# Designs tried in a protein design run: designed miniproteins, single chains, continued (4). Part 33

Each design is a single chain, and the fold is of that chain. pLDDT is the mean over its residues in the fold that is shown.

## One batch from the design tools (miniprotein)

Design m13120
Fold by ESMFold2-Fast:
Structure m13120 (fold): chain A 75 residues (1-75)
Amino acid sequence: SIAEYQERVAEFAERVGKLKEEADKISTTLDEKQRQELDAIINKAEVDIGLALDERDFEKAEELIEELEKYIESV
């Protein structure tokens, strides 16, 4: 249903928002180049997750957000 799709999109948006908050906290400990690299990776992940959700490929969207979570934990 459209409602189920919208709920899933909102859930992914919330998870990405939380990861951005974590990245913002970490960014205070990073140099300028590292901050630019982190921002680029987050921006690419948002685009790729959005594309997966548009295709209703929730499995791919989950994989992409898990990869982003793992990357942020590695910084």
Scores: mean pLDDT 84

Design m13121
Fold by ESMFold2-Fast:
Structure m13121 (fold): chain A 55 residues (1-55)
Amino acid sequence: SLIRELAEKVEPQEAPTPEGIVREMWLLWAGVEKAIGTEFSEEELQRLLEALAKA
């Protein structure tokens, strides 16, 4: 799970920032990782990530 590895690496590096921001990023990456498990395409993964970030 490549996306999951990236999510884990990103959030701790942002540690000094407000936890609200950190949590949003963590949830976004976790959601994308789940989508990959359901046989999503690369374009669909990008759309999901964008929709989650926009929402």
Scores: mean pLDDT 58

Design m13122
Fold by ESMFold2-Fast:
Structure m13122 (fold): chain A 74 residues (1-74)
Amino acid sequence: SKLTETAKKLLKKAEELLKKAEKGEEVDTMEVEILIGLAGIVRGVAKIVGDKETIELADKAIEKANRALELAKS
C-alpha cells in the first residue's frame, strides 16, 4: 500500500541519519525531528486502519530517528 511504502521510505531515511550520527558526521536535528513527526502521523493512520506491518515500520523509524537525535545532541 502507499502507506506501507511511505513508512518504508521513512525507515530507510531514519537508518541513514542514524548511520551518519553513529559515525560522528553532522546531522540536521530539525530534519530528524520532522521525520519523527511524519512517522508518528503515518503510525496513527496505520493504527486507525489496522495496518500492523505499517505500524511496525513506523515504530522502527521513530526508534532509529530518536537514537540519531540523541547522538546528534550529545
Scores: mean pLDDT 88

Design m13123
Fold by ESMFold2-Fast:
Structure m13123 (fold): chain A 69 residues (1-69)
Amino acid sequence: GEAAVEAAERAGLRAVLADPSLSPAELGEVMIRELRRQGHEAAAEAFEAALRRDPADLGGAMDEALRAL
């Protein structure tokens, strides 16, 4: 559920989101990998599909991933 994705974001993804040295593309790749590692395959696929449509909209892709969970 949402709580599991939020926990994953907090534990790994949030630190990545706060890293200014990562490009949006690098950030997206790490997020997809972490979601898959946590077993959130549907959320990872939604994130990847959203970035494929609009690679510049990392926030929108994240929102779609969270809604897909």
Scores: mean pLDDT 68

Design m13124
Fold by ESMFold2-Fast:
Structure m13124 (fold): chain A 118 residues (1-118)
Amino acid sequence: MIESVSRTFPASADPEAVAEAALALIREANADTLVIAVSFPAPLSDEERAAIAAELRELARAAGLEATIITTARTVVVRVPITPEVTDEQLRAFVAGVVELARERGAASVTITAIREV
């Protein structure tokens, strides 16, 4: 059975507050996976999708995290596995960075989903 908890924030939300909420959701679900969905008010071009995906990969690398990035016309999804080696500090830095990037790129919302696979 898959257990998941989710919250949606406006892209204008405080990055630190979203990061703390993400950590709380991870603890609530006892999650092994963090999913961040960044939603845009208008369809993204292929060039915009590629640029956002590249910036998200660099944020993950800087935080020391593995990330899978999937792009659609209006949404960029980042999936991060949570292993025992992953720290709250790494997750906090990454989530805050994603929210800041979302705001700079004109996103409408950021949805945080914490998932536990059983």
Scores: mean pLDDT 87

Design m13125
Fold by ESMFold2-Fast:
Structure m13125 (fold): chain A 93 residues (1-93)
Amino acid sequence: MLREELLEAAREAAELLRKLKEEVEKILAENPNASEEEIYERLKELVEELEEALERLHRLAKELGLSGKEVRELAAEEAEKRGDLETAELFRR
């Protein structure tokens, strides 16, 4: 089912985002003076993988007939569950 593929793609994108954050923190822990350019060059392959995963997620969402409004409403509901009402209102606009 496309929904299982969407959930898998979402998990993959989330995992890559978490890994990217961990690698950035690791680089900064080893070299607090690392430039943004140095960090980007070291992580460019991971950034490219993340971009590909996000593109796949977006394509699957479109195949499921999820409109931009529906994706925004899902994002608003997630923000609201975390108590971020201002962000939720922005997504619903």
Scores: mean pLDDT 71

Design m13126
Fold by ESMFold2-Fast:
Structure m13126 (fold): chain A 97 residues (1-97)
Amino acid sequence: SLEEAEAKYEEGLKLREEGKLDEASDLLEEAYAEFERLGDERARARRLLEEGETLLKDGEYELARKLFEEAKAIYERLGDKEGVERAEKLLKEIDEK
């Protein structure tokens, strides 16, 4: 999953900080391969939701809406029902403001 790939990435960064460069390299390569397998589009959709949530908290409702709609479209193309539902929930939160 994307979360597993992100966890490997963060652990790899921690190993690099600890000077365990060979172990860090191996784990980061595994994380990058997993990101490739999941596709840049899913990672992009997740980043769009996170950026949109920040904009929503800042009162930038129309910008947040655009990012959530873009993320929803990506999740729909990927067949990611959970991602679509999350984006729809966030869009509904804007409509209630």
Scores: mean pLDDT 81

Design m13127
Fold by ESMFold2-Fast:
Structure m13127 (fold): chain A 55 residues (1-55)
Amino acid sequence: LSDEEIAALLEEAAAEAERLIAEGVSREQAVKHMRDRLRAAGVPEWAVDLAAREL
């Protein structure tokens, strides 16, 4: 994945996590879902950790 592709995936994953929280999912569960989604997309662990910190 390019840096641009990683950035786009992080933005989409953050938006999805925000929607889940708005729907009543706990922040912890939303973060776990986001991490699993990013890992499945091939995002490296450093970027997954960055996304979790920014949420």
Scores: mean pLDDT 79

Design m13128
Fold by ESMFold2-Fast:
Structure m13128 (fold): chain A 95 residues (1-95)
Amino acid sequence: AMEERIRRDAERVVEKVVEIAREGGLSYEPLPLAEALRLVLEGIEEASKSEEGLERAQGILLKGAGVEPASEEEARRIFEEAVKLLKERLRELEE
């Protein structure tokens, strides 16, 4: 139940990031999806160097996807799973 919900919400975050990337919402010019995902992941890595930056990145991604976590622990788990799924998507695109 909780694991299934975390996976589903993480997938919603990934789908929203991909949607925004394809619509050109991440830059003034359309980027190839792989490049857009790389920039998102690099931004997450940089933000994750501080707790404040990590919380901000987590909030932006979850809120942007319409995800309403039941707790801070669930929010962090959804965020971590979404980052993992984004890295998997990027690897498939760079193959």
Scores: mean pLDDT 79

Design m13129
Fold by ESMFold2-Fast:
Structure m13129 (fold): chain A 82 residues (1-82)
Amino acid sequence: NLRDLVDQAQRFLDNGDLQQAQQYIDQANTLASQTLSITNPDVVRTILTSGRLLQRQGRDDVSRSRFRIAQSVDPDLYQRYS
């Protein structure tokens, strides 16, 4: 379930556990790429959470790219979860 994977990733990211957040994001990215449209809210949340994780890891350029993709696909969701 993509929603559960993203919710877990966000929880670990908020707790500062970047290793666990990465594991859940990797699973979410795999599931999203196989089964869902880019317009699916959970896919957009996966992209945005990936961006937040990359930002916490100091990868600002890749992080900013992820945020822009999420904002362009679903600006309302981006505003809510960013």
Scores: mean pLDDT 83

Design m13130
Fold by ESMFold2-Fast:
Structure m13130 (fold): chain A 59 residues (1-59)
Amino acid sequence: SMEEEQRALAEAEARGREAMDLLNRIRSGEITEDQMDERERALRDALDRSLAAQAELEA
């Protein structure tokens, strides 16, 4: 349904914002790997894998 689609989109947008915020904080040096909680570490690892896969496809 359209409501389910809107909910899924909102959740995807929220996850994207969290991932981008984490990436920006890592890039700025605001957080280090030692300061990350389990969720933040998982998001960072997922971002690293995504970027590595994209680079491999473009090689």
Scores: mean pLDDT 70

Design m13131
Fold by ESMFold2-Fast:
Structure m13131 (fold): chain A 84 residues (1-84)
Amino acid sequence: MSEDVLALLKKAEQLESDLKALKAEVQTNPDVDKAAALAKADQYEQQAQQLIQLGKFGGVQLLIDKGEKLLKLAQEVKDLVNSK
């Protein structure tokens, strides 16, 4: 396998942490830069989509499931920003 599955899972864990931190910032900080928050959410969404693609190609269900969870979390952040 040309990529380390453990490294991809670690990346997914880091993305989840980063998205949860971004979500908390959007929820608790009334002065949050909405454009910057949306740009970060879009970047994390793209990274989550890449994890899903790699999971499908390699037959790694854990990467697919984690990527789908991260996509949902990124969409939740975008929805929160747009509701403010």
Scores: mean pLDDT 82

Design m13132
Fold by ESMFold2-Fast:
Structure m13132 (fold): chain A 62 residues (1-62)
Amino acid sequence: METTVGELSEKTGMPVEVVIQLLKREPTLEVVYVGPDFPAEESRVVFDPETHRVTRLTLPRP
């Protein structure tokens, strides 16, 4: 399954930055940085379809 940080922000009522920080707490998370000018709300989130745990997060480069 795949979604965006912006969609998770809307569903949870949490700011985009808070959603990103919570996702980064997953110990097996793969973080991929793509492009310097990519909006944080469009960051992609991939979940395992069986466990519903986050497995990959694509973020803008710092």
Scores: mean pLDDT 76

Design m13133
Fold by ESMFold2-Fast:
Structure m13133 (fold): chain A 71 residues (1-71)
Amino acid sequence: SKEEVLEKIRETAREVFEMAQKLPKEKRDKVLKVFEEYGKKAMEAIRQGKTDEALKIIENGLKEVKKIIDE
């Protein structure tokens, strides 16, 4: 449901924000900026009723965040 997808996005955002707080400022700013862009796209997909697309977008956002952390 839309509510389950929104909960998943919220949980993922919390995880990303907690990880970011443990990073140096430069990496933290990059992580938060990247995740914000993916979050906006995911929320737009939800508004259009594309819940599966929204989940894929947020998963890709988390993947990109993890790449930045591993740099």
Scores: mean pLDDT 83

Design m13134
Fold by ESMFold2-Fast:
Structure m13134 (fold): chain A 66 residues (1-66)
Amino acid sequence: MVEKEAEELVEEVLKQAELSEEEKKYVYKLALYQLKLKAGEEVTIDFELPESLSVKKGDVLKPPAP
């Protein structure tokens, strides 16, 4: 399941780097979005992202077309 795969990625990252609770939420959300895109689903970003990222809240991400 996409959710469990995202949790595994977050746990692996956290094992090697100490992240705050807020940073954990960002990593989890981004991992979940990436996994949904790989599964062929569109995702809409529903939370505020750091300015360093090119995507913003309300953006729609589309999976790569076959």
Scores: mean pLDDT 65

Design m13135
Fold by ESMFold2-Fast:
Structure m13135 (fold): chain A 96 residues (1-96)
Amino acid sequence: SKDDIIAQLEELIKELTREAIANGEARGEPVTKIAATAIRGVGALTDLEFARTNPQNSQKYLDIARRTVQDIIDEFDVPQDLRDRINNLFDQLMAS
């Protein structure tokens, strides 16, 4: 179901946010950038919830969440497998 795919994507976004923060801290990124990354992760989760609860604007919220997630992936050298898993779930949600 869509709810099952969203739940899987929420867990992967949480994993992504933890990985990005850990990599940023290891690289000596400023605390402001670490905080901004955490806020962007929460923002992506909020957009997924809006996609779930507002079917008329679902594609808009999924697009915003996907862009935020891709920005985090690109900034923090996250594993390719995590990128691929996240993209596959977004593609499944956006095709429906």
Scores: mean pLDDT 86

Design m13136
Fold by ESMFold2-Fast:
Structure m13136 (fold): chain A 73 residues (1-73)
Amino acid sequence: PVVRYPVEVTIDFEDQELSDEQSEEIGRVFVELQPRLEAARTLEEGRAIGDELVERLERLGVRVSGYTVTRRP
């Protein structure tokens, strides 16, 4: 069974080659923010998490075109 999060944040990456180290660090960022995603109940909370995700990814040298927040019923 797939666990549905009440709020889903999708990051839109620019076309780029990522190093293995960058990919691992991206994974760590998502793992660190997973509890906040599980606790998020509103689009506003999802946007706050999305903003933090983009900021952390950009600090890792990852180019991000944007993100989308979807509220699931």
Scores: mean pLDDT 75

Design m13137
Fold by ESMFold2-Fast:
Order: C-alpha cells, then structure tokens, then sequence
Structure m13137 (fold): chain A 85 residues (1-85)
C-alpha cells in the first residue's frame, strides 16, 4: 500500500525531529519512505506491503502521542493491496 501522513509541529526544529524519527521508523519496518519538511509541516509518504506500512503508520502515531509539540493533521491511504487476490 501507499500512505501519506501530514504532521504539523509547533516549531521547525520539532518538524525536523519528527521527520528524522519517521525515517528511522521506515528503515526499521522495511518500508520505502520519503519525507518533506516545509517549515512546521512534515509530509511523509510510505510505500510497501500493507502489513509493513500499517506497522510504520502505527509507530509514527505512537511517536506523535508521546510528543505534544507534533500533531497528525491527515493520514491518507493512496493505494491498498487489499484488492489484490
């Protein structure tokens, strides 16, 4: 599947830290990840198997819960493998 996550941070420093943590999560979960930082906004695109992408999304959401200076604005599923049978 392919998922886009949009995060809003209170500062550019918090946005950069969130982007770095997302990259680490992508490497640990084995998904293809791209991250773009635009001031206080972080746009993360995840691509891989449904299971791996869902695990990466879950870990990013857990990171945000632990960090009140970062909020999830949007999680958008662009493509899902659920239709491949």
Amino acid sequence: MVVRIELEAESEQDALKAAQEAIKIGQETGVIMSSQVLGTKVIITLAGSDRKVQEAVRRIEEYVKENPSVKVVKVEVLRSDAEIR
Scores: mean pLDDT 80

Design m13138
Fold by ESMFold2-Fast:
Structure m13138 (fold): chain A 99 residues (1-99)
Amino acid sequence: ESKFEKMYNEALEIARKGIEEGLSVEEIAEKVKEYAMTKYGLSEEEAEQFTLSVLMEVAFEAVEEGDYEVARELADFLREHAPPSMQPMIDRIIAGVEA
């Protein structure tokens, strides 16, 4: 497993655990960002981009599991913070929730 794959998988576990514990999306995002910065030495900007990618994956998992409340909260957060290149993926999450 590459260093990046390990970091990504560990961050997914942090995010999934945060959802299970009922943490807000903002709290989950902060935990993932802090993890990337402290353990792997990412800059704040790199950690923000990494966190958005992790939250995007978790949002798709929430749609697949039928957890539409979590998926919507994640999609709303992503819509406010993500670059334009991620918007089509966010729109797919929202469409899945609204279906």
Scores: mean pLDDT 83

Design m13139
Fold by ESMFold2-Fast:
Structure m13139 (fold): chain A 60 residues (1-60)
Amino acid sequence: MEVTVTLEAESEEEARKLAESAVKAIRANPNVAAVEVLSVEIRVEDGVAVATVTLRLTLK
């Protein structure tokens, strides 16, 4: 199963930190057997950083 997570932050550094936290939370979910990070894209527009993380999840 492929899932895309979009996160907004005030800076690229915060967006990266939020993306890492989201992946960690998904990996910690007891119903998730495996997490593969396919892509991480960060774009900054007018003071808003948007991180788009595409994951492949294997559920239990």
Scores: mean pLDDT 80

Design m13140
Fold by ESMFold2-Fast:
Structure m13140 (fold): chain A 85 residues (1-85)
Amino acid sequence: MLEMVKEILKGGIEEGLRAAEELLRRGDDLTAMLTAQAVRLLSKVDEEAAREFGRRVLELAREGRIQDATDLALEALNRGLRLAR
């Protein structure tokens, strides 16, 4: 599969969903739900922002910086809701 096609269809969503899965494995269910919702909303209005957001949350989750991941997810969710209007 061409990397370009994957990036367009799954790029931002894929990274964000991987971040949510990592958070679920850690038992951080609320942060995982916020991350999944935020990446889904951002991916519909700004795929590049969704991709960047997903990468950052995944990095924070793997570093155990759960509070930073939660704050970023809330910020992204609020931004996605504003852009979807």
Scores: mean pLDDT 75

Design m13141
Fold by ESMFold2-Fast:
Structure m13141 (fold): chain A 65 residues (1-65)
Amino acid sequence: SLDTLLAAARREVEEARRRYGLSEEEAEKHLQAIEDALRAGDLEAVRAAGRALRETIEKKTGQPV
């Protein structure tokens, strides 16, 4: 369900913020993009937003995740 996917997205972003030291602003930006894509039903946009979050983590840590 959409509610389940939104809850999963919030959990993922909070975990990334906690583990990788993302700022509140950066985490909120990525979460908003993922939530907007999920609400629009745009699977391509969801995947793109997820990749952007992963790329931000990789650039910040210098390691693949």
Scores: mean pLDDT 83

Design m13142
Fold by ESMFold2-Fast:
Structure m13142 (fold): chain A 59 residues (1-59)
Amino acid sequence: APLTVAQVGDAAVRFAGASPEAGRAAGRAALKGDGTQAGEAGHVSREQGESLARMAQAF
């Protein structure tokens, strides 16, 4: 089953240290496969944003 924005956002908060609001924005970008935008929206590193995007695209 595909991951939801909330599930990917929670991962950004728990594993990358994003705020809940930034985590939701990162989750939306990650589900589109945009690791750069996921990192920027989450205020986390590019590598963390790319990891979130790979996780979101794997499920």
Scores: mean pLDDT 75

Design m13143
Fold by ESMFold2-Fast:
Structure m13143 (fold): chain A 74 residues (1-74)
Amino acid sequence: MVEVMYILASDPSPIQQSTVDEAEQGYRDGDADMLVRVPTEKIKGIIRESGGTEIAPGVGVVYGKDKIEKALKL
């Protein structure tokens, strides 16, 4: 099974807060294996460089061990 990691904004704007909260609940429900928080201003860069996808404001997803390890090094 492919590993899943959520990337969340650590200081979300009001529009990002609801999507970040929903993603955090999804993680608690078992939708992702890992969760990491990154500064809001860096999140888009980290998602792009890791080969992840922005799924909602302030929320990214990364699939697979190689991409997850790359994201964690950024």
Scores: mean pLDDT 80

Design m13144
Fold by ESMFold2-Fast:
Structure m13144 (fold): chain A 79 residues (1-79)
Amino acid sequence: AAAELERARRIVEEGIELGRLASGAAAARASAADLTPESREDRALYEEAVATEGLTEEDIRARLAALEDEVTAAYEFLE
């Protein structure tokens, strides 16, 4: 029971991190006038991941899609 709850929270945390990378990719293409401080931070994280790991937007989308069902299942469990 407790192990399932902890696993669910870890899946949610990973989803949030991937979501920030996806936001960063979008922010990298956005107009400077439309950037919030959070968007600039997300962009910096995305640019670092691209530079260090060669991460692509397709990689981010594939991982987010893979976690979508797991995040949904985790929220259903937490309810």
Scores: mean pLDDT 72

Design m13145
Fold by ESMFold2-Fast:
Structure m13145 (fold): chain A 76 residues (1-76)
Amino acid sequence: MVTGTVSFTAKETGRYVAVGVLTSATEGAVTVVERDAKAGEVITVTATVAEDGPATVQGLMKNVDTGEEVETAPVE
């Protein structure tokens, strides 16, 4: 099993949707977290695949009230 985690810091108080994508050579996993957050609060998304081996994690967070989006670069 490979587990990947991405974290985002909320810039403004509001409703957020955070998506984490974990991709290996043969498997992919997508985790979606939607919740309210205050400015400065950290939103964490964790995804897991059953395959052992190298995997890449990438995330996207959106403030649904303001439309602000933040993406992470892929992390191995």
Scores: mean pLDDT 74

Design m13146
Fold by ESMFold2-Fast:
Structure m13146 (fold): chain A 98 residues (1-98)
Amino acid sequence: MVAEALEKAVEAALAGDLEKAKEYAKKVHELLERELPVLLARGDALIAATTDPAERARLEKARADAPGVVERYREIAEKLASEEGKETAERLRELAER
């Protein structure tokens, strides 16, 4: 759901449609605010149920990294909804192809 909203923001930015890019960027922020607490709670439950130390360590690292990943998505959404939106979207496409 977040990924779909972000992809639509990228497509709007590539097309030079700043109004649509802003609309989809707002949707990304709203979805992250709604889904982050649920994803974090699910992560905590999965860590508690994990008995393998190596898997637990990997899940704990992912859980610790999650707020930073969310902040990065917010930053990308804000840039896509700015005057740098098209350049940001083109750079994201280049990174995806390498």
Scores: mean pLDDT 78

Design m13147
Fold by ESMFold2-Fast:
Parts: sequence; C-alpha cells; structure tokens
Structure m13147 (fold): chain A 77 residues (1-77)
Amino acid sequence: SPLEEFFKKIEKVLKEVLSEEDYAIFVEYLEKLRKGEVTEADKKRVEEVYNKLSDEQKAKLQEKLDKVAEEIREKLA
C-alpha cells in the first residue's frame, strides 16, 4: 500500500541517521502508531531519545524527513 511505502521510507531515514538502539525505539513507536496503540509513555520515550540526539543527527533527520513529507504531499496533490 502507499502508506506502507512511506513508512518504509521513514524507517530507512531513521536507520541511516540513528544508532541501532535508537533506531529500534523509533521503529517500535512507528509500529504502535500504525496499530493505533501509542500511549503517552511511548511518546515520552521517543521524545526523550530525540532530545538526546546530537545537533547533526537532528538536522539530518529534519532534512530527510522533510523530503519524505514533500513526496507524500506531491502524491496527494
């Protein structure tokens, strides 16, 4: 499905930028998001991990995720 392709693109970006441990946390969050099972504790955990990332990692994530978001917008427009 188109949604599955976009989630795969997001996971690829996360794998390129994050450590293996941080990647696993974000992927678990995305799986819960797909299932509608996200809790406030899950959001807190992901936010905490994100806040501990280097400025370089944060900048790379923003850049790469913005490109994925543009691809989504172009396909929906």
Scores: mean pLDDT 80

Design m13148
Fold by ESMFold2-Fast:
Structure m13148 (fold): chain A 103 residues (1-103)
Amino acid sequence: SELEAREAEARELLLKLLREKGLTELAELLEEMEALRAAGGPDEKTLAELREKLEEIRKKIATDEEVAKKFKEVQIELALAVEPETPREEIEKDVDAVLASLK
C-alpha cells in the first residue's frame, strides 16, 4: 500500500531526526514499542515499563527548555517533509499546541 509505504518512510525520518537532535532515548523507545506491536503487543509488565519510560520522556519535554526546543525542531522538520506545501507558521502552531498539551 502507498499509505503504508509513506507511514514507514515518515517513521524512519522521525527516528533519524530524533537521533540527529540527540533525543536518542525517545527514538529507542519508539523503536521498542513498534517492535513489540509487530510481535503481537506487550504483556502487562512490559506495557507498564513502557508507560513509565514515556512519562519520564514527557516530563523532560515539559520541564527542560532545550529538550522541548529539540523536540519542536524534530516535529517541524518531519511535518515539512511529509506536507511540504503546508505553511511553516501553521506547522509551528500545531506543534506548539502539542507541546502545551504535555505541560
Scores: mean pLDDT 80

Design m13149
Fold by ESMFold2-Fast:
Structure m13149 (fold): chain A 83 residues (1-83)
Amino acid sequence: MLSPEEAQRIADEAFRGAEGSIENAKKAVEKGDVKTASIYVVAARLHLIAAEIFSTDQARIDALRAKVDEAGKLVDEAIEKKK
């Protein structure tokens, strides 16, 4: 089993990966690239799952989940505007 230090490092990497994916999704929406934006939202959700597995910081997990949900809504709105 991983040490607590290794688990915390993996969690921190997952939080950073999710934040980076969220920012990339926002940039893709600004460019009108809804397909790329959707891929980055999926990547952010995968990082969130890793953070939930390895982190005990529930407040940080809840904050990240809210950000991922907001990014998902932004992408959904961008898809609707492309109709």
Scores: mean pLDDT 85

Design m13150
Fold by ESMFold2-Fast:
Structure m13150 (fold): chain A 84 residues (1-84)
Amino acid sequence: MITISNSEEELKADAEKYLAGLEESIAKYKKAHPDASEEERKKFEMVREAQEELARMILEGKPKEEIIEKAKQLEKKIQEELAK
């Protein structure tokens, strides 16, 4: 079970791990899904871009409240695109 640990230091550590593994994760996804449709690739890229943006904001030392608000905005945007 993932306990929501909201410390700034833990968010920064998680963001660093995400960015460090980003290239490998993208390569693994493309290799595992070579027949992915244009729509499936677009959805994957939207989620990836959102997570990368949040990780960069965390590493830049943006206030926690701004990161949470941005996460909500990005989640809503992704949900709206997925509903189409």
Scores: mean pLDDT 72

Design m13151
Fold by ESMFold2-Fast:
Structure m13151 (fold): chain A 71 residues (1-71)
Amino acid sequence: SAKEKAYEEGYRLAKELARGLVELGMSPEEAANLAVALVEAIASLLPDKEEAEAMKKGAREAAREFLEEAK
């Protein structure tokens, strides 16, 4: 479904962004926070509000898991 795809895209984008930012020298916490903010900004441009919220949820879940794995 479109909602499931939006969630998976938000999750994927946030994970990729956070990993890339850590490789560039950002702390895991800073990287995760920035990755979520960027994906939420993208999601806010989506015409469907349910898809936008699903993408934001995916990004937040990816960031939570990323921070749990950071030690």
Scores: mean pLDDT 87

Design m13152
Fold by ESMFold2-Fast:
Parts: C-alpha cells; structure tokens; sequence
Structure m13152 (fold): chain A 88 residues (1-88)
C-alpha cells in the first residue's frame, strides 16, 4: 500500500514535469523540467524495484522510495520556478 502510493505520487510528479517541459521556453527551464521528469521516472522505477526486492525490509524500502520522491519533488519545484519566471 505505502509503496504503491509513493509510486502513484511519482507518476503525478512526472505528469506535472511533462507539462512544464511543454511550457518551458528557455534552455534552462527546459533542462530543469526534463531533469524533473527523469527524477520522477527514476523514483517510480526505484519504488517498483523495492516493492519486488525481498532482501530489503519494508521500512527501508519506504525510506528509500520517499527519499527518491522527495528529490523528484525538489527538482519539480525548481523547474516550476524557472518556468514561472520566464512566463512572468
């Protein structure tokens, strides 16, 4: 359940990042938006891998998945600020 929720949240971050890629006009904003999308893909894939890895405790899997998702969210926020600056 918790890992499935984190994977869904990573998919949400990816959708938002892809919309920012579409809106981005400057090379910097494009790079940040693409970086956020890649971070979200990585977080989702890591969460799926951890959900299938019997060698990793549930608590450790959730901790690692949360850290990856937090990184993806930070990248998304940086991309959003860059896009908002060029649109303002």
Amino acid sequence: MELEELAREAEEVLREALELVRRARTPRAVALAVGAALAAIGAEELTRLLARDERVSREEAVERARAALEGARAALEAARRAVEREEG
Scores: mean pLDDT 85

Design m13153
Fold by ESMFold2-Fast:
Structure m13153 (fold): chain A 62 residues (1-62)
Amino acid sequence: MDEALRKAEELRRQAERETDPARRRLLGGQASLYELLARGSITQEELDEMEASLRKIVEASR
């Protein structure tokens, strides 16, 4: 399995075990981004931008 797919699976498992809804959303969102990167649907730069936006959204929901 390539690095991005492995990272996505790890984040997905972490999200399933996370009890805090905000952290679960962040982990699930990150997993989806790494899945898209692995499939070539987005670039690393696009992933970094989307991840930064996701973190800000989750932070603002506190």
Scores: mean pLDDT 79

Design m13154
Fold by ESMFold2-Fast:
Structure m13154 (fold): chain A 91 residues (1-91)
Amino acid sequence: SELLKIVAALALKKLREEGISDEEIERIIEAYRRARREGVKVPEEVLAGLSKEARGAIAALAEVLEKLGLTIEEIEIDEEKIKKLEEEAQK
């Protein structure tokens, strides 16, 4: 549970660093939810404007939010914990 929340926080931080607004993130997440509900793949046009890194981040975020039943507003971004994890990853 906590690890999944950290994964979601890291993904959300990456999307924000790429200049993607929270409204646009929520729109793309809703497209993932619709695709799941309809048993289809997310349309390429929804993802066309995203970098490879942003696509990976949004996919991870969508999976975690679905598993936890959360919205992006409910994801706690602990900047100190994220910074510590980033510092450990750079060693």
Scores: mean pLDDT 76

Design m13155
Fold by ESMFold2-Fast:
Structure m13155 (fold): chain A 72 residues (1-72)
Amino acid sequence: MLPDQDEIDEALALMQVAIGVANGASEEELTKLALRFIDLHPDSEAARQAIIDALRAHGFEKAAEKVEEYLK
């Protein structure tokens, strides 16, 4: 089977948000990080959803909402 690129993208999204949170990143900083991550994975719906879910999982609901708005 082809490797599950979606699983890799999800793991990378979770890791990027976790590192940002551990470093004390603000909602604005995490929003910028998420938008950059999506820009690097423009054709991956899994990557977009994973980064939004990761932001929400860490309590950054406003950042997640802002990212969703920019994807419309």
Scores: mean pLDDT 77

